Designed miniproteins, single chains, continued (3). Designs and how they scored, part 12

Each design is a single chain, and the fold is of that chain. pLDDT is the mean over its residues in the fold that is shown.

## One batch from the design tools (miniprotein)

Design m8386
Fold by ESMFold2-Fast:
Structure m8386 (fold): chain A 81 residues (1-81)
Amino acid sequence: MEEAQELVDEAEKALKEGNFEEAISYLRKAVDLLAKSETPDRELLERVLEIAYEVMKKSKDPELQLEAAVIAIHAATLLAS
């Protein structure tokens, strides 16, 4: 769980620096770790959603927007479970 938090923190840092590809890479790793947990950290999933939405909003690259949307859907699905 600590590893997932570190990945989310790195994703947020990458987002602040405008490194959208790097942010997506960290978010994908974080969501994969959270999905493997029996009790995913809901606060971390909410942060993943927020960062993914920020990437979608700020990035002008349609491929990065689609990758962020997939991550957001996955995190939202885990939150609904």
Scores: mean pLDDT 83

Design m8387
Fold by ESMFold2-Fast:
Structure m8387 (fold): chain A 108 residues (1-108)
Amino acid sequence: SEDEKLIKERREKLYKELREAMENGTMTKSDIATAIFIGAPEEILVAAYKKVLELYNSDNPEDRRFAEEVFALIALLEARSGEEILAPYEELIKRGKEIVERRIKEAE
């Protein structure tokens, strides 16, 4: 359909913009969130994950909070049960961080 073609074209444009940001080292918090939410290609997704870990280890409390929110989001997106979805926020952060670290290691 025409709508399917438009969605594909918009997704390809987003992937191109995210790849350019990755290659230039200019990925923003918005770029990281977009890459995770749309399920960007593995190379872009791994770059976003590495940026999230950098933000988590930052001395900036706003960057740490953003990283924690991203970990919780990843845990929710990967959740397979109601128990996993309803887990305490600290458990979601821990689980999301473990997912990020595992995926980076698998890409190496």
Scores: mean pLDDT 86

Design m8388
Fold by ESMFold2-Fast:
Structure m8388 (fold): chain A 67 residues (1-67)
Amino acid sequence: GGMEEALELGERYAEKIKEEGEKNFGEVPEVEVEAVDATRAHIKFTILGKTYEGVLSIEDLEALLQE
């Protein structure tokens, strides 16, 4: 309990990453999302042979989803 918001926002951002990958490169990346705690999500994805990984707060995820 208590990590549902971070997971939900992380999954929404993962969906945006997949949509942008398809739109810009014609490739849908595999995206992994894990809740670190109630306020942070760990996101990892690979596109064009490069792996990107980071921990984003709920505030960061909300800001990224508004743009």
Scores: mean pLDDT 80

Design m8389
Fold by ESMFold2-Fast:
Structure m8389 (fold): chain A 55 residues (1-55)
Amino acid sequence: DLQQLQLQLTQEMSRGIRNLNLALQSSPEDGDKYLKEAFESFKRAAELYKQIQQL
């Protein structure tokens, strides 16, 4: 359980950073889509972090 939650947290952080980098390299219209994906990934990472802290 803990190892799987930590792996998922790392994956969501990596996805967030990847989408943030894509947003910076894209047109404004496409960049907004990637930026939203980045924030969703960081939000999921924050929820996973809270779950880990409650164990």
Scores: mean pLDDT 85

Design m8390
Fold by ESMFold2-Fast:
Structure m8390 (fold): chain A 82 residues (1-82)
Amino acid sequence: MQRLRDQARDIARQLRDQGDTDSSDLVDQALRAVDDGDLGRASRLVAQLRRRSIQQPQYQDQIRRGAYVVGRLVQAQRDQQS
């Protein structure tokens, strides 16, 4: 779990460094939702990131990676809640 969180934070930082602060903020919000146990909110934010990746071709690969990593974290959190 910690590795996925670290990867998501790195992706958020890379997005901000590249100039996509909106996608960076969405990744950060999704991580907070996972930490709060609000997996419904986290899943909606992941869906929003996927939609944004289509609309922002210059940041598409990093947004897709962010959505993937956070999606994996949501699934891992569900699995660990028994």
Scores: mean pLDDT 83

Design m8391
Fold by ESMFold2-Fast:
Structure m8391 (fold): chain A 84 residues (1-84)
Amino acid sequence: MSDEEIARRLLEEARRALEEARRALEEYPSPEIERLVARAEEALARAEAAYAAGDYREARKYALEAEIEAGMALLVAGVQKVFK
């Protein structure tokens, strides 16, 4: 598997994670979730720009960062669901 193929898969995963995080923000609006979603959006934009430029290693780095930030937003939403 090439750097390009890995970057493409990570971008797809990051996009899915961000969409889920955005839905979580709509259901459980909080400043913390909003901040994490904003960070994920910025990281994804950087990853997409790097991928378009052929910088697949940078695309992988930022796509993973976007997925991590989006995942943290989902974890925070999960805690809010349990504790209100």
Scores: mean pLDDT 85

Design m8392
Fold by ESMFold2-Fast:
Structure m8392 (fold): chain A 90 residues (1-90)
Amino acid sequence: SAELAARLAQLAAEMAELIAQGKRTSAMILGELRGLELLASLAHDPRAQAWLDALRSADLEDRKKMVRNLAEILGEDPEEAVELFERLLA
C-alpha cells in the first residue's frame, strides 16, 4: 500500500530525529509500537495485532522493566522512556 509505505517512511524520519536528539530508547519504542499499529491497521497483519495484544497483556510490567533497563544502559531518562511506552500502548 502506498499509504502504508508513506506512513512507515514518516515513522522512520521521526525515529531518526529522536536518535539525533540522543533519545535512542524512545526511538526504539516508537518504532516498535507505531510500526506494529500501522501493520495491524493498514496491512491487517494478524501477527502484528497478536504482538500488540501480547504487549498489552499481564506481562506488561516486565516489558516496562526492559524499557527502563535499556534507557539506563544507554544513559537516558528511564522515567521518560517508560512514560512514552505507556502512552503509546494507550
Scores: mean pLDDT 81

Design m8393
Fold by ESMFold2-Fast:
Structure m8393 (fold): chain A 78 residues (1-78)
Amino acid sequence: ASVQIKQALDQLKEGVDAGDAATIDSALNTLESLTASIPADLRGEAIAALQEAGDVLQASGHTDLAERARKLAAQLQS
């Protein structure tokens, strides 16, 4: 699970850097499906990565994807 979550976060970052909306959407779908399985020791790292991705996505005009990233980060804080 940890490796899969780290890979999904890396995929999110690469998608953001490349401007590849399909890759970003896929990474967010994977993270959303694994929300309940994210171990406590990775939760803080995942929240930080999702918040950073949300900021970059909003600046790039991908508002819907940015909202999804922020929503997932908020869910992980609960």
Scores: mean pLDDT 80

Design m8394
Fold by ESMFold2-Fast:
Structure m8394 (fold): chain A 96 residues (1-96)
Amino acid sequence: SAYTLEVQREIAERIRELVLERKPDISEEEFEELLERLVRELRARAEEGTSPTLRAAERLREALKAGAPQEEIERLAEEVKRAAVEETERVLEEIE
C-alpha cells in the first residue's frame, strides 16, 4: 500500500508539472507528444483504474489527438491540474 501511494503521488506530480509547462513554455504539438509519452510510461507503473490524474491526462491526450476546440483543451488541462492536486492531497492524508 505504501509503495502504491508513493507511485500515485509521483504520477500526479509528474503529470501536473508537464501541464504547468503548457503555454507559453512549450508548443501544443510538443505538449501532445510529451503527454502521450508520459501517459504511456506511467500507465505501465499504475494499477488499472487507480489514478484519477492519469485518467484525466488520458482524456486530455485523446482530445488533443482528435483536434478538439481550444476551449475544451483548456477545460481538460484544468481538470488534470485539479485532479493532480486532489490525488496528491489524498495520498498525503493516507500517509500521515
Scores: mean pLDDT 75

Design m8395
Fold by ESMFold2-Fast:
Structure m8395 (fold): chain A 68 residues (1-68)
Amino acid sequence: SAESIAKVQKRWQERFAKLEEKNEATEDLKNNIKKWMQLLIDSFDETVKRMLELRREGKKTITPEDLG
């Protein structure tokens, strides 16, 4: 469900934020982490958007083949 997807995304973001807080990382490393996090979020959002489009078209079961 959309609620389950939102919960997973939120948990992932919270876990990453905790990792960032505990890391004595340089500014460059922090910027790299944030950039990779954004790329992963963007990729996830694109996948979710595609799944929602397929569901609107009446597909009850979404396969990996449907996503690309």
Scores: mean pLDDT 70

Design m8396
Fold by ESMFold2-Fast:
Structure m8396 (fold): chain A 98 residues (1-98)
Amino acid sequence: SLDDLQKELSELLNKLSASGEEVTFTFIGENLNETLTTKDAIEIGDFLTLATIKLSEEKDKSGKLIVKSKHPLAVPLAETFAKLAKLTHGVDLEVVEE
């Protein structure tokens, strides 16, 4: 299950990056408000991972991941990542499409 989710995340990241479409991710927590706009899979992965770690250190381990993109895989990517964040860091992420 965890390995399957990690594989799915990698496949979605690679497909989204290969499309050349920009994606904007905004992470909102109690003491967190960070935004990334990029076309790069590594930048997306690093951003999502670091923001989740920051949120995992908060007393309230809940937040929002807002995704804005023209690409149909951007929301599936965010949802797959939210499932991973729950399993690995105990973080509850609500995925919101803009």
Scores: mean pLDDT 85

Design m8397
Fold by ESMFold2-Fast:
Structure m8397 (fold): chain A 59 residues (1-59)
Amino acid sequence: MMTLLEFVMETFDVPEERAEPLARQLLELSGLEYRPEYLEKSFQWLQDQGKKVAEEEAP
């Protein structure tokens, strides 16, 4: 399974250096605080974390 960084690189057809800011924005849109280690996680992991954050914020 692709890492978040690899997913961004292939989806936007950009090199790693340009993918990092896009991945950071994607993490923030998912309600997560940016951490470099998150770039090595799968896109599925990001989706799972985003759902968990949404459940915690929903009344």
Scores: mean pLDDT 71

Design m8398
Fold by ESMFold2-Fast:
Structure m8398 (fold): chain A 94 residues (1-94)
Amino acid sequence: SKEEALAELRELLREVLRRANEADAASQAVLVHLGVMLHEVMEMIEQDEPAEVILATVERQTAAILAAARDDPEVAAFVREVAARVKELIRRLA
């Protein structure tokens, strides 16, 4: 449901912010961008945007975030994990 998806996204955002607080400056910038993406996705869900539009936004923003994380394989792996979980949530709402 929409409420369950938003709750799971809020939990993902909490984990992203926890990691950002403990990260170095470069990793923190990547994780902050990931957090902004999660906020945008939550807003799109609340506005009942079509699933295909939300998925396209996730794919576009994830590509930009991964480009910034290219020299940090651990942060890049976490970004990919979060993006995959977000895409799965959106597909369940469709």
Scores: mean pLDDT 87

Design m8399
Fold by ESMFold2-Fast:
Structure m8399 (fold): chain A 84 residues (1-84)
Amino acid sequence: SAEFQARLDAMLAEIRARMEELRRAVEEGDAEKALRLYEDMVRWVSEELSKLSEQFSQSQVTQVRQALVPLLDEMRRLTLRALR
């Protein structure tokens, strides 16, 4: 549906913006800021997926999770590097 696609596109745009901020913190060696940004993003994603589960099918919510996996995995690895 158009509503589902718009919601997915909005989530991807927000995650990309948060990822750019996180990438800058990691590149600058600010481990504390990188961890906070990552934790905030994970919490926000969890809250948004919970809201989607109330409005859309399990299959659609799974589609959203699959779209987010590569982005979240990349940021998790970079954040772990900053925490060494």
Scores: mean pLDDT 83

Design m8400
Fold by ESMFold2-Fast:
Structure m8400 (fold): chain A 63 residues (1-63)
Amino acid sequence: SSLSQKTKEQLVQEAVQLAKELFPDWPDGVHEKLLVVGLGAKTSLAEVDDNNLRKAVEALKKA
């Protein structure tokens, strides 16, 4: 939704939380590291463009 103005921090937390719900047996921190690599960031999901973070959150919700 183009009217949903979630902050970068909220998008990062939502993506990590959704990944943890999909892969609950994985250690904490692994989910964020895989999302960082998968989205082309170097150290943090905060480096990812907001539009790409929104798309990642939508994809994780459908998985």
Scores: mean pLDDT 75

Design m8401
Fold by ESMFold2-Fast:
Structure m8401 (fold): chain A 96 residues (1-96)
Amino acid sequence: SAAAELGEIGLEMARLRADYLAGRLSLEEFAERFAELVEKALAILEPLDPEMARRIAEAAERFLEAVRAGDEAAALEEHARILDLILEAVRRLEAE
């Protein structure tokens, strides 16, 4: 299901955050892998929940701006916001 696929993407996003915080990924590697997961989530959400897709895309833009600026704190804040939005999108799809 779409909810199950988004749930798996959310778990991968959380794992990337853990790997970055543990020093296993550079900020650039974290950003590249996270951007791929965001792209997959948006492909699922755009036809099903365009409002949530837009909110996630806006947060992803802020995440990338923070990464380009070398602002780790801002990047982690936007990453956490995107994780919360993915979880909300999963709940909305399950509730119908």
Scores: mean pLDDT 88

Design m8402
Fold by ESMFold2-Fast:
Structure m8402 (fold): chain A 79 residues (1-79)
Amino acid sequence: GSLSQEQLDGETYLAFGEIYYAIGLNLYKQGKKDDAIEAFEKAVEYYEKAASLLTGPLAEQARQNAEEARKKIEEVKKE
């Protein structure tokens, strides 16, 4: 069968979270700490949206990715 709308939306939000996480890492590498934090906060928002729509292993991955993004925010704030 085809993917449900909830699964498609959830996978889309997961992808957006991954994109913003990558943007955050790139900004952090450039020393743009405030911009990196904003990008990681966007990654958290999208991963949390993904986790609410997905089930099983993908939902768990989205939750783990959100937690990792939160850890990056705290890491950047400490420097």
Scores: mean pLDDT 86

Design m8403
Fold by ESMFold2-Fast:
Structure m8403 (fold): chain A 100 residues (1-100)
Amino acid sequence: EKEELQKKLLELSEEGLKVASEALSKNIEDPYISSALTGLIMGLVSGRKSIEKMSLEELRETAKSLSSLLKKTAEALKDVDPKLAEKFEKLSKKFEELAK
């Protein structure tokens, strides 16, 4: 149901912002990583503001979009911080499941 998907998206977005905050605290000086992380944070913040207004279809599209941003961020971090990359990859999979 729509309300359950909204709740799960909000919970996962909060978890995503927590992991993104951890990544920011490490002051990684790489333009590619900074770009990926900025895109992810903007996606998570924008999504959270819009969730209440979204249709079921839009919620699934948002979950799919956020999954892609999380996966991109994980790939960017893979060689620099493998543990952070794993955290983002696990979140990406959780968002991917919501998109179905």
Scores: mean pLDDT 83

Design m8404
Fold by ESMFold2-Fast:
Structure m8404 (fold): chain A 84 residues (1-84)
Amino acid sequence: EERDIRVGEILKKLGLLDEVLEHQAAGGRAEAAGDLAAVRAHVQKILEILEEAYKKAKNEEDKELLKETLEEIRREVAEWEAKA
C-alpha cells in the first residue's frame, strides 16, 4: 500500500527499517511453522519499533502516519487472536 511505502521511508531515515524487516521475515517463518508464540513475539517487537519511530519523528505528518499504522496493526493482531 502507499502508506506502507511512506512508513518504510520514515523507518529508513530513522535507521529502524532493517530491524522491522528482520522481524517481519522471522514472523513469517514462524507462521509457516505454526509457532504462534514466536509470531506474537515478532509482532510485539515490530510494534515497539514503530512506537520508538513515533517518539523520534519530528514532523506531525510522519507522526500521524505512524500512529495510523500502529492502530491498524493493533486491530489486525486483535482480530487474529480472536480467531484462535
Scores: mean pLDDT 80

Design m8405
Fold by ESMFold2-Fast:
Structure m8405 (fold): chain A 99 residues (1-99)
Amino acid sequence: SDAQLLAELEKVLPPREARVLVETVRETEALLKQGTASPEAIRTGIIALYIMLEEVTDEAIREQLQKRIDELIKAGNFSPEEIAELEKEARERLARWRG
């Protein structure tokens, strides 16, 4: 559940940043269900999910995050090269939050 995800993230990230990540993904997924998700909204959701995946160690939560990433990747029709750039951006954003 998102409550379990938030609890795990709050162990490793400030509570505000953890909530922003979870909310960003919820907003992107809501737009996708409505058929109104822009490519930029989908990229933003994928980046948030990759940041979360970098921080969480719980295998069940990691599996759920990867499934959500895969769904957004399919929706955005991203190439492997574009996916690599999104992963890089996620790591750079996370480094700024830790710095």
Scores: mean pLDDT 86

Design m8406
Fold by ESMFold2-Fast:
Structure m8406 (fold): chain A 64 residues (1-64)
Amino acid sequence: MRKLSIKEAQEFLHRAGFYHGPIDGVEDEAFRAAVRAFQRRFGLPDDGVFDDATNRAMVELESR
């Protein structure tokens, strides 16, 4: 499966309404908070880690 870069994940989360910080490719607290919010919304463990399950969910949603 395609692995999103941090910048691509920031762009996805921004479009989805979870991330409002800069799209700079930096994995900071704002990015981790957005990942946690996405994980909670889609029933994933809300650890804020951009893992393979979180990446898979984002890529699958982009395909729809």
Scores: mean pLDDT 80

Design m8407
Fold by ESMFold2-Fast:
Order: C-alpha cells, then sequence, then structure tokens
Structure m8407 (fold): chain A 85 residues (1-85)
C-alpha cells in the first residue's frame, strides 16, 4: 500500500473514533444503536463477498469495512441528534 492510501485509511479510522467519542458523550444508547447497525451492514457485505469472491475476505479488508461503516453510522446518528438541538 502506498503512503497516500495508508494516510487515507488512518484518516478514516481517526474520524470514526472522533465521531464515536462525540456520539457516546451525547447518548450511549444512540452510540450502541449505531455500532449495531454498522455491524449488520458489514456482515451483509461479507456474506455477499463470500458468495462472489471469497479471496477478497482478509482481516485487513474486514477491519477497513468496520472503520468505514462505523464512520458512516456515527455521522448519521450525530446529524439526527443535531437536528433535535
Amino acid sequence: MDAEQEQRLEAIRKRARELGEELKKKSEKVYQDAVNEAQKQVEKTLEQLRKEDPSLITPEIIEQMYDVALGVEFKKALAELKKKE
């Protein structure tokens, strides 16, 4: 992996952690719901990949999928909470 790709992945991980920490401070329930939703989305994607191309299923790809899914779900949950403020 080149330095640009590694930097992008680290930015995604850092953003997911930042959003998760902010969300958890506002509502543990909403944080947990977002985590559960991200897990369901990753499991669905992995099931599809397992049927189409199982060679793509590596620990690194699984971690990347979770980082991306968590970031997306945390961002959506925070946006919903902000609309109520």
Scores: mean pLDDT 79

Design m8408
Fold by ESMFold2-Fast:
Structure m8408 (fold): chain A 82 residues (1-82)
Amino acid sequence: VSVDKAREIAREAAKIAREKGYQVSENTALGVVAEILKEKGLISDEVYNEVLSRSFESPSLLPEEVQEVLRKSAEEAIKKLL
C-alpha cells in the first residue's frame, strides 16, 4: 500500500468515525490506519515511517472509547478500499 492509498483510507476512516458521532481528524485516522496496515503486512516499513512523520497527534492522547471507534472505522475503511 502506497502513502497516497493510506491517506485515502484515513480520509474514509475519519468519515466513518464522524458518521458514528465522533469528531476525528484525517491526521489522527492516518496514524491508526498505518498501524493496522503494518499489523496486516499490507504496508512497507518505508511507507509506515513516512506516514508517521506527518502525524501531529498520537492516537494514545484520545479517550479510550474514541480510540476503539477509530480503530473499528479504520478496519471498515480498509475492507471497503482494499
Scores: mean pLDDT 74

Design m8409
Fold by ESMFold2-Fast:
Structure m8409 (fold): chain A 68 residues (1-68)
Amino acid sequence: MRIFVSEPRDVKEGEVISGQVPGARPGAPVQLLDREGNVVATSQTDENGRFSLTAPKTGTYTVVVFDP
């Protein structure tokens, strides 16, 4: 199992955070974590390993992808 953890980034409320994990399986869980480690949004990778998440509030977030 591979876990991808992004560096923390500053985003604005409503900003779309998109990315791609090369070779990820479709349906791999994606989580958006706030500074305190709370899961504030979730998504899944598509067949090309792409995902998108929307920031619920302006803040610093980390993206975590769980690739089996």
Scores: mean pLDDT 79

Design m8410
Fold by ESMFold2-Fast:
Structure m8410 (fold): chain A 60 residues (1-60)
Amino acid sequence: MDQRRRDMIIERIRKLLSIVPDSLKPQLEKLEEEIKNGMDLDVAIERLVQILREATQQNN
């Protein structure tokens, strides 16, 4: 059921919001809202990966 997958992704986003730089928080908050509004999960995962890559790049 898609709802379980959505809940898991949302939980991961919420955990990431506590550790990412403030500059990335709006992107994660927007992604969480879009997932709640029925965004395709494969697109959501792709976007999450992109945001995480940006977070890693700032950790020099």
Scores: mean pLDDT 76

Design m8411
Fold by ESMFold2-Fast:
Structure m8411 (fold): chain A 81 residues (1-81)
Amino acid sequence: LLDQLSAEQRAALRRELEELQARLDARVAEDPENRALVEEEVREGVRRAIELLLRLGIPAEALLEESAPSARELLRELLAR
């Protein structure tokens, strides 16, 4: 999957994923006991990542195949909405 992207597309994807990770880390650091807030941030981050990958021409189904079981369930829920 990632090897099918150009160097520029990979750099753009990496930047977006780093931004999503930093945002999630910041939310966990600010309010680690607020599970609902962290879960909402994770859902939003996953949604943005899916939209970016679809924009780059990567099919969403390929992401489901590479995801861990827990992440796969969340990804399916987001794709259905």
Scores: mean pLDDT 62

Design m8412
Fold by ESMFold2-Fast:
Structure m8412 (fold): chain A 83 residues (1-83)
Amino acid sequence: NVDELEQQYLNQLSSAEVKATLAHEARENGDDALAEEIIESIKNPKVRQAVREALEEGWSTEEIRERIRKVIDEEYKEQLEKQ
């Protein structure tokens, strides 16, 4: 079911968004080790890299969300091409 798959991707996006926020807060508090631990906990390596790069650039959580969505959308399209 395409709708269920889309909902799953949106839930994964929300999870990554929360983790990005927590990693940003950890860095703001000077806890770079905790920030890296949170980033490494992101299961999708492409999403993990996108979050890491966005945090290095000082992006807002909303901007990070858009970048993560683009990564997830590309993977979603690849899954739709494979039946």
Scores: mean pLDDT 75

Design m8413
Fold by ESMFold2-Fast:
Structure m8413 (fold): chain A 109 residues (1-109)
Amino acid sequence: GKKEEASKRAAEAAQSAADGAESAARGAERKSPSGQAGGAVGAVGGLAGYEIAKRYGEPDKEAAEYAKKAAEKALEAGRAAVRGDAEEAKKYAEEAQEYAEKAKKAAEE
């Protein structure tokens, strides 16, 4: 139904955020400005995806919360990458991926 579609879209948004966070972490290691921007792009994509998911119906509350947390961790990965903190960027990227996996499981019920 609409809830299942909304929850699936929230999980997809969470994965987009996690992918952006991973790009930011790699960018920090390589001192690449384009890679460092990946965290911010992932966070924006995750949040926008979540808002779009709500238009398909109300997503599962856990899927929605995990998608939001994945986006927040992607933003932190981007910020750490901009500061040159590759280790912190990696930590936030790993946390974003954990939330993306939790969002997927919540969406699958």
Scores: mean pLDDT 74

Design m8414
Fold by ESMFold2-Fast:
Structure m8414 (fold): chain A 75 residues (1-75)
Amino acid sequence: KLEEELKKKKEEEQLEEMRKNIKEFSEKIGDKELEERLLKLLDELKEKKVPMEEIGEKLALEIVKYFDEKGIKAK
């Protein structure tokens, strides 16, 4: 009920914080394509109700995949 709505609000705030962090990270790297890709993934994971811990893991894997696709080896 109300507490469930508050939990959703809290989750949305955490997702917005992740979104902000993605933008800051992508701007620091100077890659708008990475920003768009990560934000899209975040929205998809949010829609699918994926646990917050798994969202972080999937975002990290997406970053690694993106850099690998661009020929950038994160070593």
Scores: mean pLDDT 74

Design m8415
Fold by ESMFold2-Fast:
Structure m8415 (fold): chain A 101 residues (1-101)
Amino acid sequence: LEKEKKKVKELVKEASETLFDASKKTPDEITAGVLEISGAVLLTSIPSIDKLDKDQLKDFAQQTSKLLKNSGKMLDEDGLEDSAKKLYELSKKFEELAKKI
């Protein structure tokens, strides 16, 4: 469980940084706001990850995967294909990690 928590925290940090970067690149102000809030929520969740049990950690990883996939779709619609691809790859990493928890 400790190794899985460490991997989730590392991926959350990477996802947050990717969301903040994408929020600055999108021409859509609504997309930018949603991505910035999503990145902030993920970043502020890091201290709480250490307190999660196995089922909670799995649920967190699954919900984060969905968040990143939806964020990627918004960026894809905005024409930011490279940023969308990064979020889709992170979404898959969270989904695979959830299967191992």
Scores: mean pLDDT 83

Design m8416
Fold by ESMFold2-Fast:
Structure m8416 (fold): chain A 105 residues (1-105)
Amino acid sequence: MKADEYWKKGREALEKGDYEKAIEYFRKALQILVLEGSLLDPKDRARLYTIKGYLYYVEGNYEEAVKYFEEALKIDPDNQEAIDLLAEVYRKLGKEEEAERLRAK
């Protein structure tokens, strides 16, 4: 999906430390998912929550980011991206034990 391309570009921008560009791409991905009715597919709905979590994460709102990543994992428990990001947010919040429980051995 076109939304997946923007989400990937947002992640690449985040990895490069370009937070403004990451936010722009994540917002574009979110808009496409909402407009295309992707909320009917559980995997697309999980992606929507993951993107919302990324937006809060990039803005430094780690508590809200946790909520959205947890919602994504309720829908798609094996979503490795959501697992990795939730672990990173737990580390930012000082919850290192919770982070280690989520990461693959």
Scores: mean pLDDT 75

Design m8417
Fold by ESMFold2-Fast:
Structure m8417 (fold): chain A 69 residues (1-69)
Amino acid sequence: RMSPGEVAEALLTETGFSVEQVADLLIKEMGGLENPLHLDRERLIEVLTRYREGELSVEELHEEILALD
């Protein structure tokens, strides 16, 4: 099974999915279809957006996603 960071990297690199679509797929991978912490989705979108804009390296992307639990 791929780590959440590896899934995020693959989806952002290999697909034309929006940041929101990638975030929703990662929430499924990390713990299910529904995340009870609303801030986790918002934080995830912020992290993915920063990576897409070139503000985070691949290593930083993986570390930030791991920190989200």
Scores: mean pLDDT 71

Design m8418
Fold by ESMFold2-Fast:
Structure m8418 (fold): chain A 97 residues (1-97)
Amino acid sequence: MKEKIEELRKKIEELINNDKKLTEEQKKEALKIVEEELEKIERGEPVTAEKLKEIKEKLISLGVSEKVAKEIIRLFIEFDTELGIEELKEAVEKVTK
């Protein structure tokens, strides 16, 4: 769990830091928006469509390109999907032994 959150954080940081159109202040603020959501996920809060839409809108308003903002949202969706699949696999293994 925690290792997967750290991997997600690194991927998002790389996307934001490699955006040459963003100022250092814009990069810092974008990372802060992302970190707030990662902290909520670490506390066990679900990733919701409403939350992802809010994050996307905040990033675009800050100057992040629509392409990069969409890729960040895609990474959050993939993370949530992978976590659900792993939990389901573990549950099946315990009952089909």
Scores: mean pLDDT 75

Design m8419
Fold by ESMFold2-Fast:
Structure m8419 (fold): chain A 84 residues (1-84)
Amino acid sequence: SEKEEKEKALKQAEEAAQRTLAAADQLGKYDSQKAQQVKSQVQQALENGKKGDLSEAQGSLAQIRALLAEVERELKEKEAEAAA
């Protein structure tokens, strides 16, 4: 059960990571440095989740979801600036 919950959390983290990396690629058109920082943070979060127990996998998912929200907010701001 704990192993299944960890696998589920890691799968959700990988799905969230794919979305975050795609958003970071879009952000990279405006801020390549910020995009690269986000990609590095996503990679570190996934590695920590894979190396740890269920708690680390859940932490990885939460961290990546937070990064996604940050990137989506920043991207909206940059797109609004470019449209003005």
Scores: mean pLDDT 86

